# Designs tried in a protein design run: designed miniproteins, single chains, continued (3). Part 79

Each design is a single chain, and the fold is of that chain. pLDDT is the mean over its residues in the fold that is shown.

## One batch from the design tools (miniprotein)

Design m10741
Fold by ESMFold2-Fast:
Structure m10741 (fold): chain A 100 residues (1-100)
Amino acid sequence: SLFDKARENLKKLEELTGLDVSELLELLDEAERAIKEGNYEKAIELLEKMQEKLGEIDRELREREAAGEKIPVEAWLALLEAASAVSEQLNEVKKKLEEL
């Protein structure tokens, strides 16, 4: 599942960086629930909010590296995989909404 892939990578990102991903996990659960209920417009809104928050995390990690902190490659890969899973899920939900 794309949702499971996003959850696993968000948790890995938290473990590697110490960043709080609780809001992202809540948004992910709400988006999955919205899809199950057929509320694709709500799911799109939630997934787009997740993309914004993932962009904020990308900026924070880049700022940490600029300050001389070493961010492990595995943290960047976890962020990329979470962002990719959210993006793919958003595209699938948009397709379902257009087919209604």
Scores: mean pLDDT 89

Design m10742
Fold by ESMFold2-Fast:
Structure m10742 (fold): chain A 87 residues (1-87)
Amino acid sequence: MTPEERAHLDRVGRVSSHLVDAVERIEREVTDPGVVEKVKRRLGEILEHAARTGDLEGVRRMLERLLEEFRDHPVVVEALREALERL
């Protein structure tokens, strides 16, 4: 395995771990199933981007856009902000 391949896998693994933690929190604390499913879809899109590109800065920008999209949902915003801070 090349150092670049290892760095890519490490980045994707970290992104995946923090997005899974965010999803688990949102599923526990958010009662609106439509909001939960929309967040899960958006986070899946971000994870797919990370897996294809390894672009951590792109992942951060995508998460920042989700903070704006879900600004009226405080629990979602907090979970996504924690994921962003841990990247």
Scores: mean pLDDT 82

Design m10743
Fold by ESMFold2-Fast:
Structure m10743 (fold): chain A 97 residues (1-97)
Amino acid sequence: KKEEAIKYLEEAIKHAGEAVRLLRERGDPQAAIEHLEKAIEFAKKARELSDNPELVKKAIDYFEKALEAARAGDFETAVSYALKAIKYLQEALEKLK
């Protein structure tokens, strides 16, 4: 349970980090959107396994805002929300370690 939750949180952070990089480079916004979608999927899996889901829920809410901004072409806002989501996932991960 704990090890699986850690793995899903780490995967969500990794995909979110790639999305931020791609959004900043402006080279492939569709790939960035796909990475945000994967970050949300892994975060949802982590939340289901978590005894303290509040931080993961905040991260998911911010990732969904980042996804909406990215789809609207507002890449600066998308990066800002994605970074906030990553911060909440990192806090959730620290509580499990």
Scores: mean pLDDT 86

Design m10744
Fold by ESMFold2-Fast:
Structure m10744 (fold): chain A 95 residues (1-95)
Amino acid sequence: SLIEHAAQKYGVSKEDVQRAVDELRKRARPKPLVEALVSSIYIPGFSYPVLDAAREVLYLESGEVKALKLVTDYIKKNGYVSLLESSTGYIPSLT
């Protein structure tokens, strides 16, 4: 499944990815996918790798294959910052 694929790719449990995907789907339902996916980084109770895996599942399951491009364009235009605890590959800071 897409959840098992993402869990293996990011080195996290499939159960955590499923819970994060379910939460993101609820958040995405009333909002544009890009907005929901950007905000997913700050969902309490999930680690960053779990949220990254959940975002990939949503990108692959949505008919919006353009979501990855839209997220990239958004970052390029606006930048964004994450609360980083000695991590790499999350979100660049524009400082």
Scores: mean pLDDT 59

Design m10745
Fold by ESMFold2-Fast:
Formats: sequence, C-alpha cells, structure tokens
Structure m10745 (fold): chain A 114 residues (1-114)
Amino acid sequence: SVADIEARREALRARLRRLSKEQQVAILEQLYAMLLELGKKPRVLFEEAAPILYAGKLVAEVMEEVFGDSLSREAKVKIHTILSSYKFFETLLGGELPLKYQEAGLEILEALLE
C-alpha cells in the first residue's frame, strides 16, 4: 500500500541519516556506478533505470540535508546527475514514478544498507 511504502521510505531515510559521510558517499557511488553501467547499453529500459534513480534520489536528498556545504565537488556532481535524471523521468511521466518502481528502489537501498 501507499502507507506501507511511505513508512518504509521514512525508515530508510532515518537509517541513511545515521550513517557517516563516508558510508553515505559509498552508497551514492554504488548507485552512480549502476547508472553508468546502464548508460553503456545501446538502449536503456525505463524499468531498469527508474528504481536506481529513485534510490539515488533518496540518498542524494539526505546527503544534501545532512552534509550540504561540506560535500566534495565529486559528490555534488554525482548528486546533481542523479537528481536531474530523476526530474527528467518525472517530466516524461507527467508525475511521480509508479509505486512498483518506488518499491523496487527501496529494495535496492535496503540491500545496500546490509
């Protein structure tokens, strides 16, 4: 349900906020690497990119909230790339990502946090 996804998202955001800057950067870099690997394909499927972008958006938003001005230039570039790509997808859809892609993105984050 929407309420279950919202509760799961907020629990993951809280977990991310408790991580060190180095741990948050490591998760950002893993998600960014996943996006770069997809970008090597002649055609990228929406179903492959959308969950990774949703996970990346949540990490990027938490990093900006907690570490904003203290983030490295490299981290800021990766954050900007992820957030811009996510916004582009929302624009193409005319709204928020379907719940199935949000749920898949939360699963990616849960795996990276283990």
Scores: mean pLDDT 86

Design m10746
Fold by ESMFold2-Fast:
Structure m10746 (fold): chain A 72 residues (1-72)
Amino acid sequence: DLAKQALESAKGFIELGRKYKERGDYGSALYYYGQAKFDAQTLAISFPELREEAEKLLKEAEKNEEEVKKLM
């Protein structure tokens, strides 16, 4: 299922960003949150049935990105 794989990929980038943030690598954390935002936006367009889940992931990535920026 391409939709499920795309959703899990976006979640994976958020989790990866969180792991880099936890070890103080804010540059890598911002990079992966950026990838998660891009994937979430693409997911919302490509799979309308996942729009609500994609929007939640986008907001989560944006919130985490702003939190990292405040730590820099």
Scores: mean pLDDT 85

Design m10747
Fold by ESMFold2-Fast:
Structure m10747 (fold): chain A 63 residues (1-63)
Amino acid sequence: SIAEGEAAFKEKEPEILEKVKDLSERSQSIVLTTVRVALLSGKTEELDKIVEQAIENGKSIDK
C-alpha cells in the first residue's frame, strides 16, 4: 500500500542519503525519487536490491 511504501521510504531515507552523500545533488535527488516511487508502487520485497540499483544509477549519472 502507499502508506507502507511511505513508511519504508522514511525509515530508509537517512541510510540512502549517507550512501549517496558524495554524489551530486542532482544524482542524490534521482536516487531518492527512484527508491520512493518503487516503494510506493509496492516493490517492498526487493527493497535492498532497488536501493542498490538506484545508487549505482546515480553514480553512473555523475560520470
Scores: mean pLDDT 77

Design m10748
Fold by ESMFold2-Fast:
Structure m10748 (fold): chain A 72 residues (1-72)
Amino acid sequence: MEELLRLAERIVERANERVKDLGASARLVRDEDGAWAVELEAPDEEAKKAALEALAAESRRARAEAEAIAAA
């Protein structure tokens, strides 16, 4: 899980850059059971939607990059 954790940290950082104008922020946190999760804070539903979309886009990009490298 080390590489996935590293990717998750980058995804969260990039998503935060995209939504900072909306006052939204995401954070990679550890659950009570030690599981990794993304925590989202947003002032309204529109900012929340934008943050979720940014996280999804960055996650998809990171996954595609990893798959392309593995296929090479």
Scores: mean pLDDT 74

Design m10749
Fold by ESMFold2-Fast:
Structure m10749 (fold): chain A 68 residues (1-68)
Amino acid sequence: MLERIREAEERARAEYEELKERGELNEEMVRELTIRGLRFAAELLLESPDPEVRADAEAMLAKIEAAE
């Protein structure tokens, strides 16, 4: 589980750096990438066998949905 989150973080960082280098990075894009990353991480954590981790993931998803 945590390894998938690490891989997602590495991909997001590479995409961020590429967009920044191209001068195409804007505030809206950063916000979209951040929300997408948080949602992806929360969805992965919901698959955890640990009920405490799942509860934290549910709380995170609720916050993301409230912010949209």
Scores: mean pLDDT 72

Design m10750
Fold by ESMFold2-Fast:
Structure m10750 (fold): chain A 87 residues (1-87)
Amino acid sequence: MERELYERGFREGRAEFRRRLETEGLDTSDVPFGDGLEGVRRALRRRAEELKAEARRTLDPPYAEGYEAGVEEAAEELLAELDAAAA
């Protein structure tokens, strides 16, 4: 049961993070002008931490733990995509 909740949370957290970025975009207004890709990377990390914190407050622990891990994985994948695109 707990493993199934974790795995479900993982899939949903990963999907929700990507969905929010696709539909809402990133707010980079809090980063210094001219940061460029560094500003985007910082905004991605901040967005991931905000969603993880929301999950910790609103979801039950096994599901919340999976959700946080899914958000983290999606953020790391997007950061890797940005780094590859910048090369």
Scores: mean pLDDT 75

Design m10751
Fold by ESMFold2-Fast:
Parts: C-alpha cells; sequence; structure tokens
Structure m10751 (fold): chain A 86 residues (1-86)
C-alpha cells in the first residue's frame, strides 16, 4: 500500500533529521536527497514500486549505485550511520 510505504520512508527521514543537520556529511546528504526525490515522486504518483524507482533512476540519470544508496537509507544500517553523527 502506497500510503504505508510513504509513512515508512518518512519515518526513516525523520530519524535522520534527529541526527542533527549540522553534522550531515556529503554522503548522508546524497542519501537524503535521493530519498526525498523518491518521496516526492511517490506523493505525485501515489504508488511507489520497484519499477518506479528504476524509472526514476534512468530518467534522472541516477546510477545503479544511487538506487542502492536510497535502499540503504531505509535500512537500519543507514539509521545507525545517522546516529553515529549525533
Amino acid sequence: MAEKELEAALARLEAIGKADNAAFDPENTELLARATITLAVTIVLGKPTEEMIKRLRETLGLSEEAVELYSELNHPKAQERRQALL
């Protein structure tokens, strides 16, 4: 369900935000930007799917690595990294 997927993604971004923006590294900023773009597309289209992520990657010139970075943003590993900055 798109709404649940959006809620989960927002929760991840919120957790990153709690880590303090002043401590953000370029890598963290890149992950956050990719997540934000995906969320924006999700809001507009209403259904985030693997296919939409792939199309977003190709349309915006994002590499396979960029898609993987976005995936990591939603994983506990990404959250642990943000906590380390706090």
Scores: mean pLDDT 50

Design m10752
Fold by ESMFold2-Fast:
Structure m10752 (fold): chain A 89 residues (1-89)
Amino acid sequence: AEELKKKAEGGIEAIEKDKEFVEKNASKETAEKVNEALDKAKEKFEEAKKAAEKGDAEAAQKEIEEAYEVLRANEEAFAKLEEEIRKKE
């Protein structure tokens, strides 16, 4: 449970760092779409952290997996971000 709590906290931190990168490097429209996906994933990591704090390792693991699924489901938004960054080269 404690290990899953640390993993969830790491996920939240990584998303906040990614949101900052997107805000600096993406167009407004792309940043809005990508940050919406990142916010949804962060919400799942927050739920994972709460489950881990309650000692529910199974629920914490499920929420972490759902956070990754949110990111995967929004792959097109991330692809658009990559295209915009590539065009700035």
Scores: mean pLDDT 79

Design m10753
Fold by ESMFold2-Fast:
Structure m10753 (fold): chain A 99 residues (1-99)
Amino acid sequence: SELEKLAEEMVELAEEALRKMKAGDITGAIGKTLEIIGLGLELEEEAKKTGNEEALELAKKVAEYSLKAALLALQGKFEEAEKEIEKAKEYLKKLKEEL
């Protein structure tokens, strides 16, 4: 439940970073990207506490693709950022099924 909520928030932050960059709010997008980095560390610690190796691997993928999406958005690579968000959402669905 906590792991699921953290993973959902991670994907939402990546979507917000993309929206802010499309709107020209570079400072806001940087802020969301920094939040993703901090939350990613918390997500991995919560995943480790489950003792479930598959859940840990899926949580790492959610964090990886969410961060990659935000970084691509900061570079103005919006189509690539959207593809990485879709990958993060796919791993989030698999994580929910594993929990």
Scores: mean pLDDT 87

Design m10754
Fold by ESMFold2-Fast:
Parts: sequence; C-alpha cells; structure tokens
Structure m10754 (fold): chain A 115 residues (1-115)
Amino acid sequence: SSEVEKALQALNDALQKKFNGEKPEITPEQHTLVAGHTLRRLSENAAAAKTPLELDVVKAMARMSISVSIRSPVTPPEAKELLREAKREVDRAKTPAELAEVLRRTSERLFELAR
C-alpha cells in the first residue's frame, strides 16, 4: 500500500541522513506510519509462528514496539490510545492467529490515522 511505501521511504530518508552525519527527523505522521508498518510485519511473523516459544518472541517484540511508541512524544494522542488498547489485546492473545489479527487490525487503524 502507499502507506507502507511512505513508511519505508521515511526509514530510508532517516538512514541516509544518519549516514551523512545529519540528525534524522521523523514527523508525527511518519512515526505513526512506521509504527503501523512494524505491527504489520509482526502480524506476518505471528501468523508464521510454529512453536509456543516463537509466539512468545513475537508477543515480546510487539509489546516492546507498542510501549516505545506509547512513550514517544512524537506519537499523536489518538495513536497512543489505539496502542494502549492493542497492548491489552496482545497480552490476551493465546494463538498465532489471534495475535496476527490483533496486530493486523491495529496496523490498519494506525495507517488510517496517518492519513
């Protein structure tokens, strides 16, 4: 989607600025798109989980990503509320399919907020 392409472009631009010795800047919109893209990738990883350990690793990665975004001053208030809801749903997910659906739905809602 165009939102995923925009998030990847923002990441690429940040890496190029870092390589050139410049301080990377990401806007609130771009930060929300990056968070959405990260959760979309974690949704794919959750769907692919074959063992309880693999599921626990994806859950831990999702919790960390969500917590970092909630604490970031760049994250808009409405995105923080979605992420707090998502964190509670991630904690309740017991199967790869349940975790994948929570992360997929949250990523789509974040992409909608970034428009």
Scores: mean pLDDT 82

Design m10755
Fold by ESMFold2-Fast:
Structure m10755 (fold): chain A 97 residues (1-97)
Amino acid sequence: AKPELIGVEEFDITPETREALGKKLTEEHLARYEKGEYLISLLGKDKVIVIRVKNLSEETLKKIDEVLKKAADEHSGNITDEDVRKVKEEILKIIEK
């Protein structure tokens, strides 16, 4: 089945709000996963990007996982807001194809 993009949201974060937002996104991710929907959260320095998608095949999920692993390896815990936007674009290309 073709992946379906539910939505993309960008949020400004501060150090003080980062932990609380991370917890809320984790709770939403678990709830969506139970319904066959996925939440992909990309945490930059001052921004977070949230991608909500459903109907992912195992093949598409593997491609997304490879993009996320590559980003983690390249940035070693120092991911910028620009890096996060680039990762978002790559994931959206995978979903739109």
Scores: mean pLDDT 75

Design m10756
Fold by ESMFold2-Fast:
Parts: sequence; structure tokens; C-alpha cells
Structure m10756 (fold): chain A 66 residues (1-66)
Amino acid sequence: MITLRLTAAEGVSGEELKKAALEAGAVEVIVSPEDPHVATAVFENEEQAERVTKKVEELGGTAERL
């Protein structure tokens, strides 16, 4: 499993990150209760993680591998 910390750009919410991660095939997504612009997502494979990373970066955010 691959775990990513996703951070939204200004104007993008953690709920939008959650939707993007689930659409890419994430098995689990948790929006941070302390920061609504941060979500943690778990993927089964590298291709799903790469798809979300690219999508989040296109939205001006970042993805960090944990």
C-alpha cells in the first residue's frame, strides 16, 4: 500500500482532494480534522498514487509520500 499526504491549493478543499483520490482508486481517504486543506489517502499501487499526484499538482496542490 502507498500512503500520500495531499495538500490543497488555496481555494481547493480537502473534500475535493478526497473525491479525486477516491476516483483514482484510493482504498481509504481521511480529510484532516485540523486542516480542511489536507487529506491522507491510501492506494494499492504506484499507478493510482501517480494519477492522484498529477491531478493534485494540476490543481496547484502537493502530494507527499509518507
Scores: mean pLDDT 80

Design m10757
Fold by ESMFold2-Fast:
Structure m10757 (fold): chain A 57 residues (1-57)
Amino acid sequence: SPEEAAEVVRKLYKEGYEDIAKEAVYLFGQLAREKTPEEAAREAVEFANKMVEEKKS
């Protein structure tokens, strides 16, 4: 849900992953133009999770 996606973004900011948080918010905004907010939120969260894993690797 969009609310759950917002919590993921807040956590990224608190942990110092500001770049990933900003990218996820930007992606959500783009996707929400073409899809439902629920679908956009899901894809943005999946993107953020992938970016965090890549940065940790």
Scores: mean pLDDT 80

Design m10758
Fold by ESMFold2-Fast:
Structure m10758 (fold): chain A 80 residues (1-80)
Amino acid sequence: MELSPEELAERREKMRARLKEEIEAFLAQVRAGGRDALEAQLRATLDPEAVATALALVDRLEAGTPLDEILAEQSALAAA
C-alpha cells in the first residue's frame, strides 16, 4: 500500500490515542476487581507475548506509573 510517511505517522498517533482510551478503561475494570476477567479477555484477543506485555503494563499502572510515561517508553522502543 502507498502510504506516505506523514499518513503513517497520523495512523500511529490515532492508534496511540485509541490504545490510551482502552488501557484507561481496562484499568478502571481492574480497580473494580476485574483483574481475572481482564486477563481472560486479553488472552482471548491477543497473542501470548502481547498478553504478557499488556499484563506487565497493567501491573506498572496499578503500582502508580503514569500512563503517559508508559506510552512514551513504548514509543521509544518502537522507534529503536
Scores: mean pLDDT 69

Design m10759
Fold by ESMFold2-Fast:
Structure m10759 (fold): chain A 71 residues (1-71)
Amino acid sequence: KEKEIEELKKQFEEYGRQAADAARQGDWDRLQQYGQQMQQVLQQLLKLGVPKEEVHKMGGDAQRRVAAAYA
């Protein structure tokens, strides 16, 4: 379970990078697709017992990074 959590966190960071890149390029289809993948990873982390506060912070941090890419 711990290894699964680590792998999911790595996937989330990668999807976050791809989403930020898509936002910088104005690629809304890619942004939407990676946003959906990120939401799925956050749900899996919650199911595996990662604290809600930690998952919420991860989502918020990623949202801020994507928003910064528009500026």
Scores: mean pLDDT 80

Design m10760
Fold by ESMFold2-Fast:
Structure m10760 (fold): chain A 75 residues (1-75)
Amino acid sequence: RLVVRTLEELLESLEIEKYKSSDKEKVFVNFSKKEIKDGEYYYKSKVPNSPFVISLEDIEEVAKLPEVVDPLVYP
């Protein structure tokens, strides 16, 4: 990946926070429909009335996607 953003900077820009799954609630990833297992970490948007769940795997895969190299962004 050639993007200069860290994972933390990406999460902040998307208003996403890290949560830990518990046995009290079943959590599913919105993109893959994968169930987050009890005790696993996941990322959730801060949107109050329409929260989207994103797994760490999904965010890391976005970071690995091929991008067009911009010489002003990727020195």
Scores: mean pLDDT 53

Design m10761
Fold by ESMFold2-Fast:
Structure m10761 (fold): chain A 55 residues (1-55)
Amino acid sequence: AKQELIDRYEKTKATLEEMIEKAEKEGSDQKTIDLLRASLENAKAMIESARKRSA
């Protein structure tokens, strides 16, 4: 059950990392990149929280 949530957050993290790389390559505005980075940090925190509570 908890593994399914972790897998979903890992997928979200991978998608956000790809979006950030693309945005940086395309010269997107700093605000957009900052929002994507904030979302990535949130996803990382959720994964860590879920793993620590399961261990």
Scores: mean pLDDT 79

Design m10762
Fold by ESMFold2-Fast:
Structure m10762 (fold): chain A 74 residues (1-74)
Amino acid sequence: MSPEEKAALRELLALVAEETRDASQEEQDRVFHALAEAWRLAREGRFDEARAVLASVLPPATAARLWAVLDRRL
């Protein structure tokens, strides 16, 4: 990964940690796996699928915020 990709991933993980700090470990793991899958799909150019993955586990406003970071960094 490039330094820019590492910085973007760190920023996304920090946002997820803040949004899920009161969530159970199971919920945090679910969100983390969805974020990792969305990152993979976005890097493959599958942006609509990446957006759908985030929308499946997060409230619409939070998913939109995380997607904005992914879209601008990839």
Scores: mean pLDDT 72

Design m10763
Fold by ESMFold2-Fast:
Structure m10763 (fold): chain A 74 residues (1-74)
Amino acid sequence: SEEKKKFEAVKKAGEKLGEVLKKGIEEGLTRDEMIERVKEVVEELQKEYPFLKMTDEDVETMVDIALAEHKKAQ
């Protein structure tokens, strides 16, 4: 079904973005460097799943949340 296809796409996108964020934090990337890396991954995901829309503000928010959660866990 269309709903199942969208669910699988969101799950895969979430997994890839999570890995990118985790690796960026482990590598000690700056906020700006992490935003650029996430944007590149989002662009690739949107080519595979054109219905996935993410603004620059969404990417910045995602990076900021990941950095804040990492700091809280320390």
Scores: mean pLDDT 80

Design m10764
Fold by ESMFold2-Fast:
Structure m10764 (fold): chain A 66 residues (1-66)
Amino acid sequence: TPPITPEEAAEALARSVRAMKEQFGLTDEEAREVIRRGANSLKAAGLLTDEQAERAYELAMERAGV
C-alpha cells in the first residue's frame, strides 16, 4: 500500500462524512464518530502513524465543518 498523508486521509474522510450528512442527516456528533473510526482504521492498517491519524482526524473535522 502506498504511503498516505494526513491531508489525503482528511480529504477522503471529510468527503465521505459530507455525503453521509447529505444522504442520512448525520448529526455533528455522529459525523465526528465516523471520522474518528476512519482515522483509527487507517492507523490500524499501518497507513498512518498515531500522530498522523490524530492530525487527519482534526483536519477532517475542520473540512467537514463539524
Scores: mean pLDDT 84

Design m10765
Fold by ESMFold2-Fast:
Structure m10765 (fold): chain A 98 residues (1-98)
Amino acid sequence: AAQRLADFLLARVEAEAAKLPTEAERRALFAAGAGTLEGLLALMELEEAPSEEMRAALARLPQLIEDLSAAVGIALTREQLAEALRRVRAAALARAAA
């Protein structure tokens, strides 16, 4: 399940990267994506949200899980989403370094 979501998300990022004219811009997109995913993963590890902004972000997470579950045709858990995002981040970092 996690790998299928990771493959889906990575394919979408690669499609956006393919629109960029230079390899430097493609690497920058993957580096920026990896940073965004690191922030989201850190937010998902919070048991209690200490700020109103973080509470609002966490409140949107169930809808994101539902939307992604529908997109890949699999009922996803929060843990499966987190694992998929870790795999996408690792792949994005490798692609940015290549």
Scores: mean pLDDT 76

Design m10766
Fold by ESMFold2-Fast:
Structure m10766 (fold): chain A 92 residues (1-92)
Amino acid sequence: SLEEKIREIAKKHGFEFDEEAIQRFMELVEKYNLPEELIEPLVEAIIDYYKRKHPKPDGVITAEDVEEFEEWLLGVFGEEGFIRNLKAYKER
């Protein structure tokens, strides 16, 4: 399932998404009509954000963390820029 894919990607990077974070992530996929090839990039971008900008010593990503990442990513280009910003973030 997509939920298991999210968990596996997070575990590879030493992180865990709680159940509410997974649900919020799924809502982002639907809200932005995110193509399958950007699902792993989105998980990696959220993890990288918390590793570099706002470190989380417990390694647990919550629903609030996913929402904070969305707001941060949208802050530069607005809602229309979400996919474009995610692609740009992934390439760096």
Scores: mean pLDDT 76

Design m10767
Fold by ESMFold2-Fast:
Structure m10767 (fold): chain A 56 residues (1-56)
Amino acid sequence: VKEIADELVRAIVDEDLDTAVELFLKLMETEKVEPSVFDDRGELGKEVKKRVEEKL
């Protein structure tokens, strides 16, 4: 789970939205992380949250 979190941070920094969305969906399934985690993460966080919600 820490490995997934580290990869998610890297994907966000590199603006790799597809990877960030996939990793976040995996975290929601395994760790019960909510999309609201991205509410205060700026524009990139809002974009990731929107794409995650669209896939749900």
Scores: mean pLDDT 63

Design m10768
Fold by ESMFold2-Fast:
Structure m10768 (fold): chain A 87 residues (1-87)
Amino acid sequence: MEVEKIAERLITLAQRLGASPEDIEKARELFEKALKSKDPVEAIRLATEAVQVLMDAAAPNATPEQRKELTRLGMELLNALVKELNK
Protein backbone atom coordinates (compact mmCIF):
# COMPACT_ATOMS: atom_id res chain seq x y z
CA MET A 1 0.00 0.00 0.00
CA GLU A 2 1.17 3.59 -0.65
CA VAL A 3 0.93 4.53 3.08
CA GLU A 4 3.22 1.60 4.01
CA LYS A 5 5.80 2.60 1.36
CA ILE A 6 5.93 6.21 2.61
CA ALA A 7 6.17 4.97 6.23
CA GLU A 8 9.19 2.79 5.33
CA ARG A 9 10.88 5.75 3.57
CA LEU A 10 10.33 7.94 6.65
CA ILE A 11 11.62 5.18 8.98
CA THR A 12 14.71 4.63 6.80
CA LEU A 13 15.54 8.36 6.82
CA ALA A 14 15.03 8.54 10.62
CA GLN A 15 17.33 5.49 11.12
CA ARG A 16 20.03 7.18 8.98
CA LEU A 17 19.69 10.27 11.21
CA GLY A 18 20.26 8.25 14.39
CA ALA A 19 16.75 7.31 15.57
CA SER A 20 17.05 4.53 18.17
CA PRO A 21 15.72 0.98 17.60
CA GLU A 22 13.20 1.71 20.38
CA ASP A 23 11.91 4.84 18.58
CA ILE A 24 11.64 2.89 15.30
CA GLU A 25 9.74 0.03 17.02
CA LYS A 26 7.33 2.50 18.69
CA ALA A 27 6.67 4.23 15.34
CA ARG A 28 6.11 0.87 13.57
CA GLU A 29 3.61 -0.20 16.27
CA LEU A 30 1.73 3.11 15.96
CA PHE A 31 1.59 2.81 12.13
CA GLU A 32 0.28 -0.78 12.39
CA LYS A 33 -2.43 0.34 14.85
CA ALA A 34 -3.35 3.25 12.54
CA LEU A 35 -3.73 0.98 9.49
CA LYS A 36 -5.88 -1.52 11.49
CA SER A 37 -8.10 1.18 13.05
CA LYS A 38 -11.75 1.34 11.94
CA ASP A 39 -12.08 4.89 13.34
CA PRO A 40 -10.65 7.52 10.93
CA VAL A 41 -9.99 9.99 13.78
CA GLU A 42 -8.06 7.35 15.77
CA ALA A 43 -6.14 6.27 12.63
CA ILE A 44 -5.03 9.86 11.89
CA ARG A 45 -4.12 10.43 15.57
CA LEU A 46 -1.97 7.25 15.71
CA ALA A 47 -0.23 8.00 12.38
CA THR A 48 0.45 11.61 13.48
CA GLU A 49 1.96 10.30 16.75
CA ALA A 50 4.18 7.86 14.78
CA VAL A 51 5.42 10.66 12.49
CA GLN A 52 6.11 12.88 15.54
CA VAL A 53 8.14 10.09 17.25
CA LEU A 54 10.34 9.73 14.14
CA MET A 55 10.73 13.50 13.63
CA ASP A 56 11.63 14.10 17.30
CA ALA A 57 14.23 11.29 17.15
CA ALA A 58 15.78 12.42 13.84
CA ALA A 59 15.49 16.24 13.91
CA PRO A 60 18.43 16.97 16.31
CA ASN A 61 20.87 15.27 13.87
CA ALA A 62 19.19 16.54 10.69
CA THR A 63 20.30 19.38 8.43
CA PRO A 64 17.63 21.96 7.46
CA GLU A 65 17.25 20.13 4.10
CA GLN A 66 16.81 16.76 5.85
CA ARG A 67 14.25 18.28 8.27
CA LYS A 68 12.32 19.55 5.21
CA GLU A 69 12.40 16.01 3.73
CA LEU A 70 11.17 14.50 7.04
CA THR A 71 8.30 17.03 7.11
CA ARG A 72 7.46 16.34 3.43
CA LEU A 73 7.36 12.54 3.98
CA GLY A 74 5.26 12.97 7.13
CA MET A 75 2.75 15.15 5.25
CA GLU A 76 2.66 12.72 2.29
CA LEU A 77 1.99 9.83 4.70
CA LEU A 78 -0.91 11.61 6.44
CA ASN A 79 -2.40 12.74 3.09
CA ALA A 80 -2.18 9.17 1.72
CA LEU A 81 -3.86 7.82 4.89
CA VAL A 82 -6.69 10.40 4.67
CA LYS A 83 -7.31 9.40 1.02
CA GLU A 84 -7.36 5.69 1.98
CA LEU A 85 -9.85 6.32 4.85
CA ASN A 86 -12.19 8.43 2.63
CA LYS A 87 -12.71 5.52 0.19
Scores: mean pLDDT 83

Design m10769
Fold by ESMFold2-Fast:
Structure m10769 (fold): chain A 99 residues (1-99)
Amino acid sequence: MMPWSPEEVKAFADALKEHLESLINNDPSLSEEEKEILKEVLDKVKEYLEKNPEVAAKIAAAWRANDLEGLAKLLIEVAKKVNNEEEYKIFEKALKKIV
């Protein structure tokens, strides 16, 4: 595996956030309030990945391997570390629907 530059980590985190926000915006089962909370969660996840390039690399590897269960598990673990329990549970529920 090639070492990731800070710019590559940021580009990946931005792309991941944009992809997940698109899925959230197009989920008819989510309220507008839930969508706002999920976008805040994604901002915190992005910030965590930028500060933790080793975690970003693991998530990127799961995405490239099309390992959707591994990707979801890693994203849930990050969300749990950076969000309160209510926000984390909303994110986990939404993510399990879209992966």
Scores: mean pLDDT 77

Design m10770
Fold by ESMFold2-Fast:
Structure m10770 (fold): chain A 70 residues (1-70)
Amino acid sequence: MSREEAFREAEAVFTGLKIGFDIAGELDLPPEESLRVAIRAGMHYANLLLEGKSLEEAEKEARDFAEKIA
């Protein structure tokens, strides 16, 4: 793994987790479900970014995913 690849993965994961927590908060889930949905949706967002999806597409797909697993 190159330094640049490691940095991109770390940045995607960090950004994904922030988005995941925002989505879970918007869904008004119980605390335990909110944490689970936030992590799963955040990681899905990170994976989409690493696959080359746009920020807008990744957020939409992560939000749809969160609603399905909530």
Scores: mean pLDDT 79

Design m10771
Fold by ESMFold2-Fast:
Structure m10771 (fold): chain A 68 residues (1-68)
Amino acid sequence: DLKQKALDYALQAGLLVGAELAKKAGVDSFEVKLEVEGNKIIVKVTAGSLSKELVFDLNELIERFKKA
C-alpha cells in the first residue's frame, strides 16, 4: 500500500523532528500527530513549549515510492 508507505515516511520525519525538539525543550517526551487533509499529510510535532509542523504532498510521496 503506497499510501501506507507515504504515511510511514511522514511519521518517521515527525519522530526525528520530535526527538530534536525534545532535546531543545529539555523534556523527555514529544507528541506527533498525523492528519490527512485532501492530498496533504500534516505532521504536528510538540515537545514542551516547542512545536513544529511538517506538510507533505501525498501524491508526490506516492509517485516517489512508485519509482523503482
Scores: mean pLDDT 82

Design m10772
Fold by ESMFold2-Fast:
Structure m10772 (fold): chain A 92 residues (1-92)
Amino acid sequence: MEEAIELLKKAKELLEKALPKADVQTRSYILNALTDLDRAIELLKKGQFEEAKEAIRNALEDVDRAIQASTDPEVIEMLKEAKELLEKALEL
């Protein structure tokens, strides 16, 4: 599970970098995704893998909403990279 935690931390870094460039609506979805990822990391550290996967799926939904709401190409690119990392974490 260390590999999954590393993927989630990388996704968090991308979301944090996107945050200052995002509009108000996109920003709210990014903040929700960050909260879900913090929960997922905590659950993985506790060995609660099914609950962690649910938190990752919730983060993925928030990232998808952020992509749909965003009009900034740089923000969209960072969000898509974060989404790919979250999808990889779910496959582990």
Scores: mean pLDDT 87

Design m10773
Fold by ESMFold2-Fast:
Structure m10773 (fold): chain A 60 residues (1-60)
Amino acid sequence: SMMERLKRERLERLRATMEKYFPEDKEIQDFFLTLQEMSLDSAPPEEIMKFIEEFNKKKG
C-alpha cells in the first residue's frame, strides 16, 4: 500500500541519517529507528516513553 511504502521510505531515510551521525553505534541507530516506527504505527505516548526509559536504563 501507499502508507507501507511511505513508512519504508521514511525508515530508510532515517537509517541513512543515523549511520552518518552514529556510524559505530548500532544501539543508538536501532533506538531511533524503533522510535520512528512506533510513531508511524501510532503507538500511545506512554508506550513510547516506557521504551525511552528502558533504553536509558540499559545505557546507564
Scores: mean pLDDT 82

Design m10774
Fold by ESMFold2-Fast:
Structure m10774 (fold): chain A 95 residues (1-95)
Amino acid sequence: MVITEEEFVKFMSDVLLKLGIIDEVTEELKEQIRKFFKLFDKDKDGVLDYEEFMEMVKVLEESSEYKPILDFFDKDGDGVIDKKDFEYLVEKYSK
C-alpha cells in the first residue's frame, strides 16, 4: 500500500485547510507539498510507502508546531501513528 504524490498533495491540502493554516489551496502551496514529498520519496517512483511515510512522521515529531498535523495522521486517537493510520489515509485519498 502506497500514497502517490498527487494523493499526498490532496491530503496535506485538506489538513492545512481544516487546521486554518491556509485560507485556500494555491499552485504555489501544491508545489511546496510536492517538494516536501520528494524529500521522503527515496526511490523517485512518485509514491510513498509505509517506511518512507514513517520517516516523514519522525521529522514532523521533532517540532510541537506540527502536532495538529500529526493528530490528523493518528486516526484511531491512541497517540501512536502506525500502519493502520497509514492504510486509512491511503484508502481515503486513493479513491
Scores: mean pLDDT 74

Design m10775
Fold by ESMFold2-Fast:
Structure m10775 (fold): chain A 82 residues (1-82)
Amino acid sequence: MKAEKLLELAEKEENLLYAIQAYAVALKEKNEELKKKAKELLRKIGKKLGLSEEVIEGIINVLETDKEVLEEAVKAAEKILK
């Protein structure tokens, strides 16, 4: 599955962008298990990179509420997985 592959890459590379893209794909697919995993990984990587909790939660909230941002993140994920 697209989100699962992005989660594996995000964890291995500690890449915040892959974690964001994994969460966006999980949101679009309405996959609750992958949403939970991606959200946890996004928070872990964000904290490790020195982002504040407010910034991390802001990223999550924007992906959940802004359809244009969500679609852009999903399209970026699809290009990586092709």
Scores: mean pLDDT 81

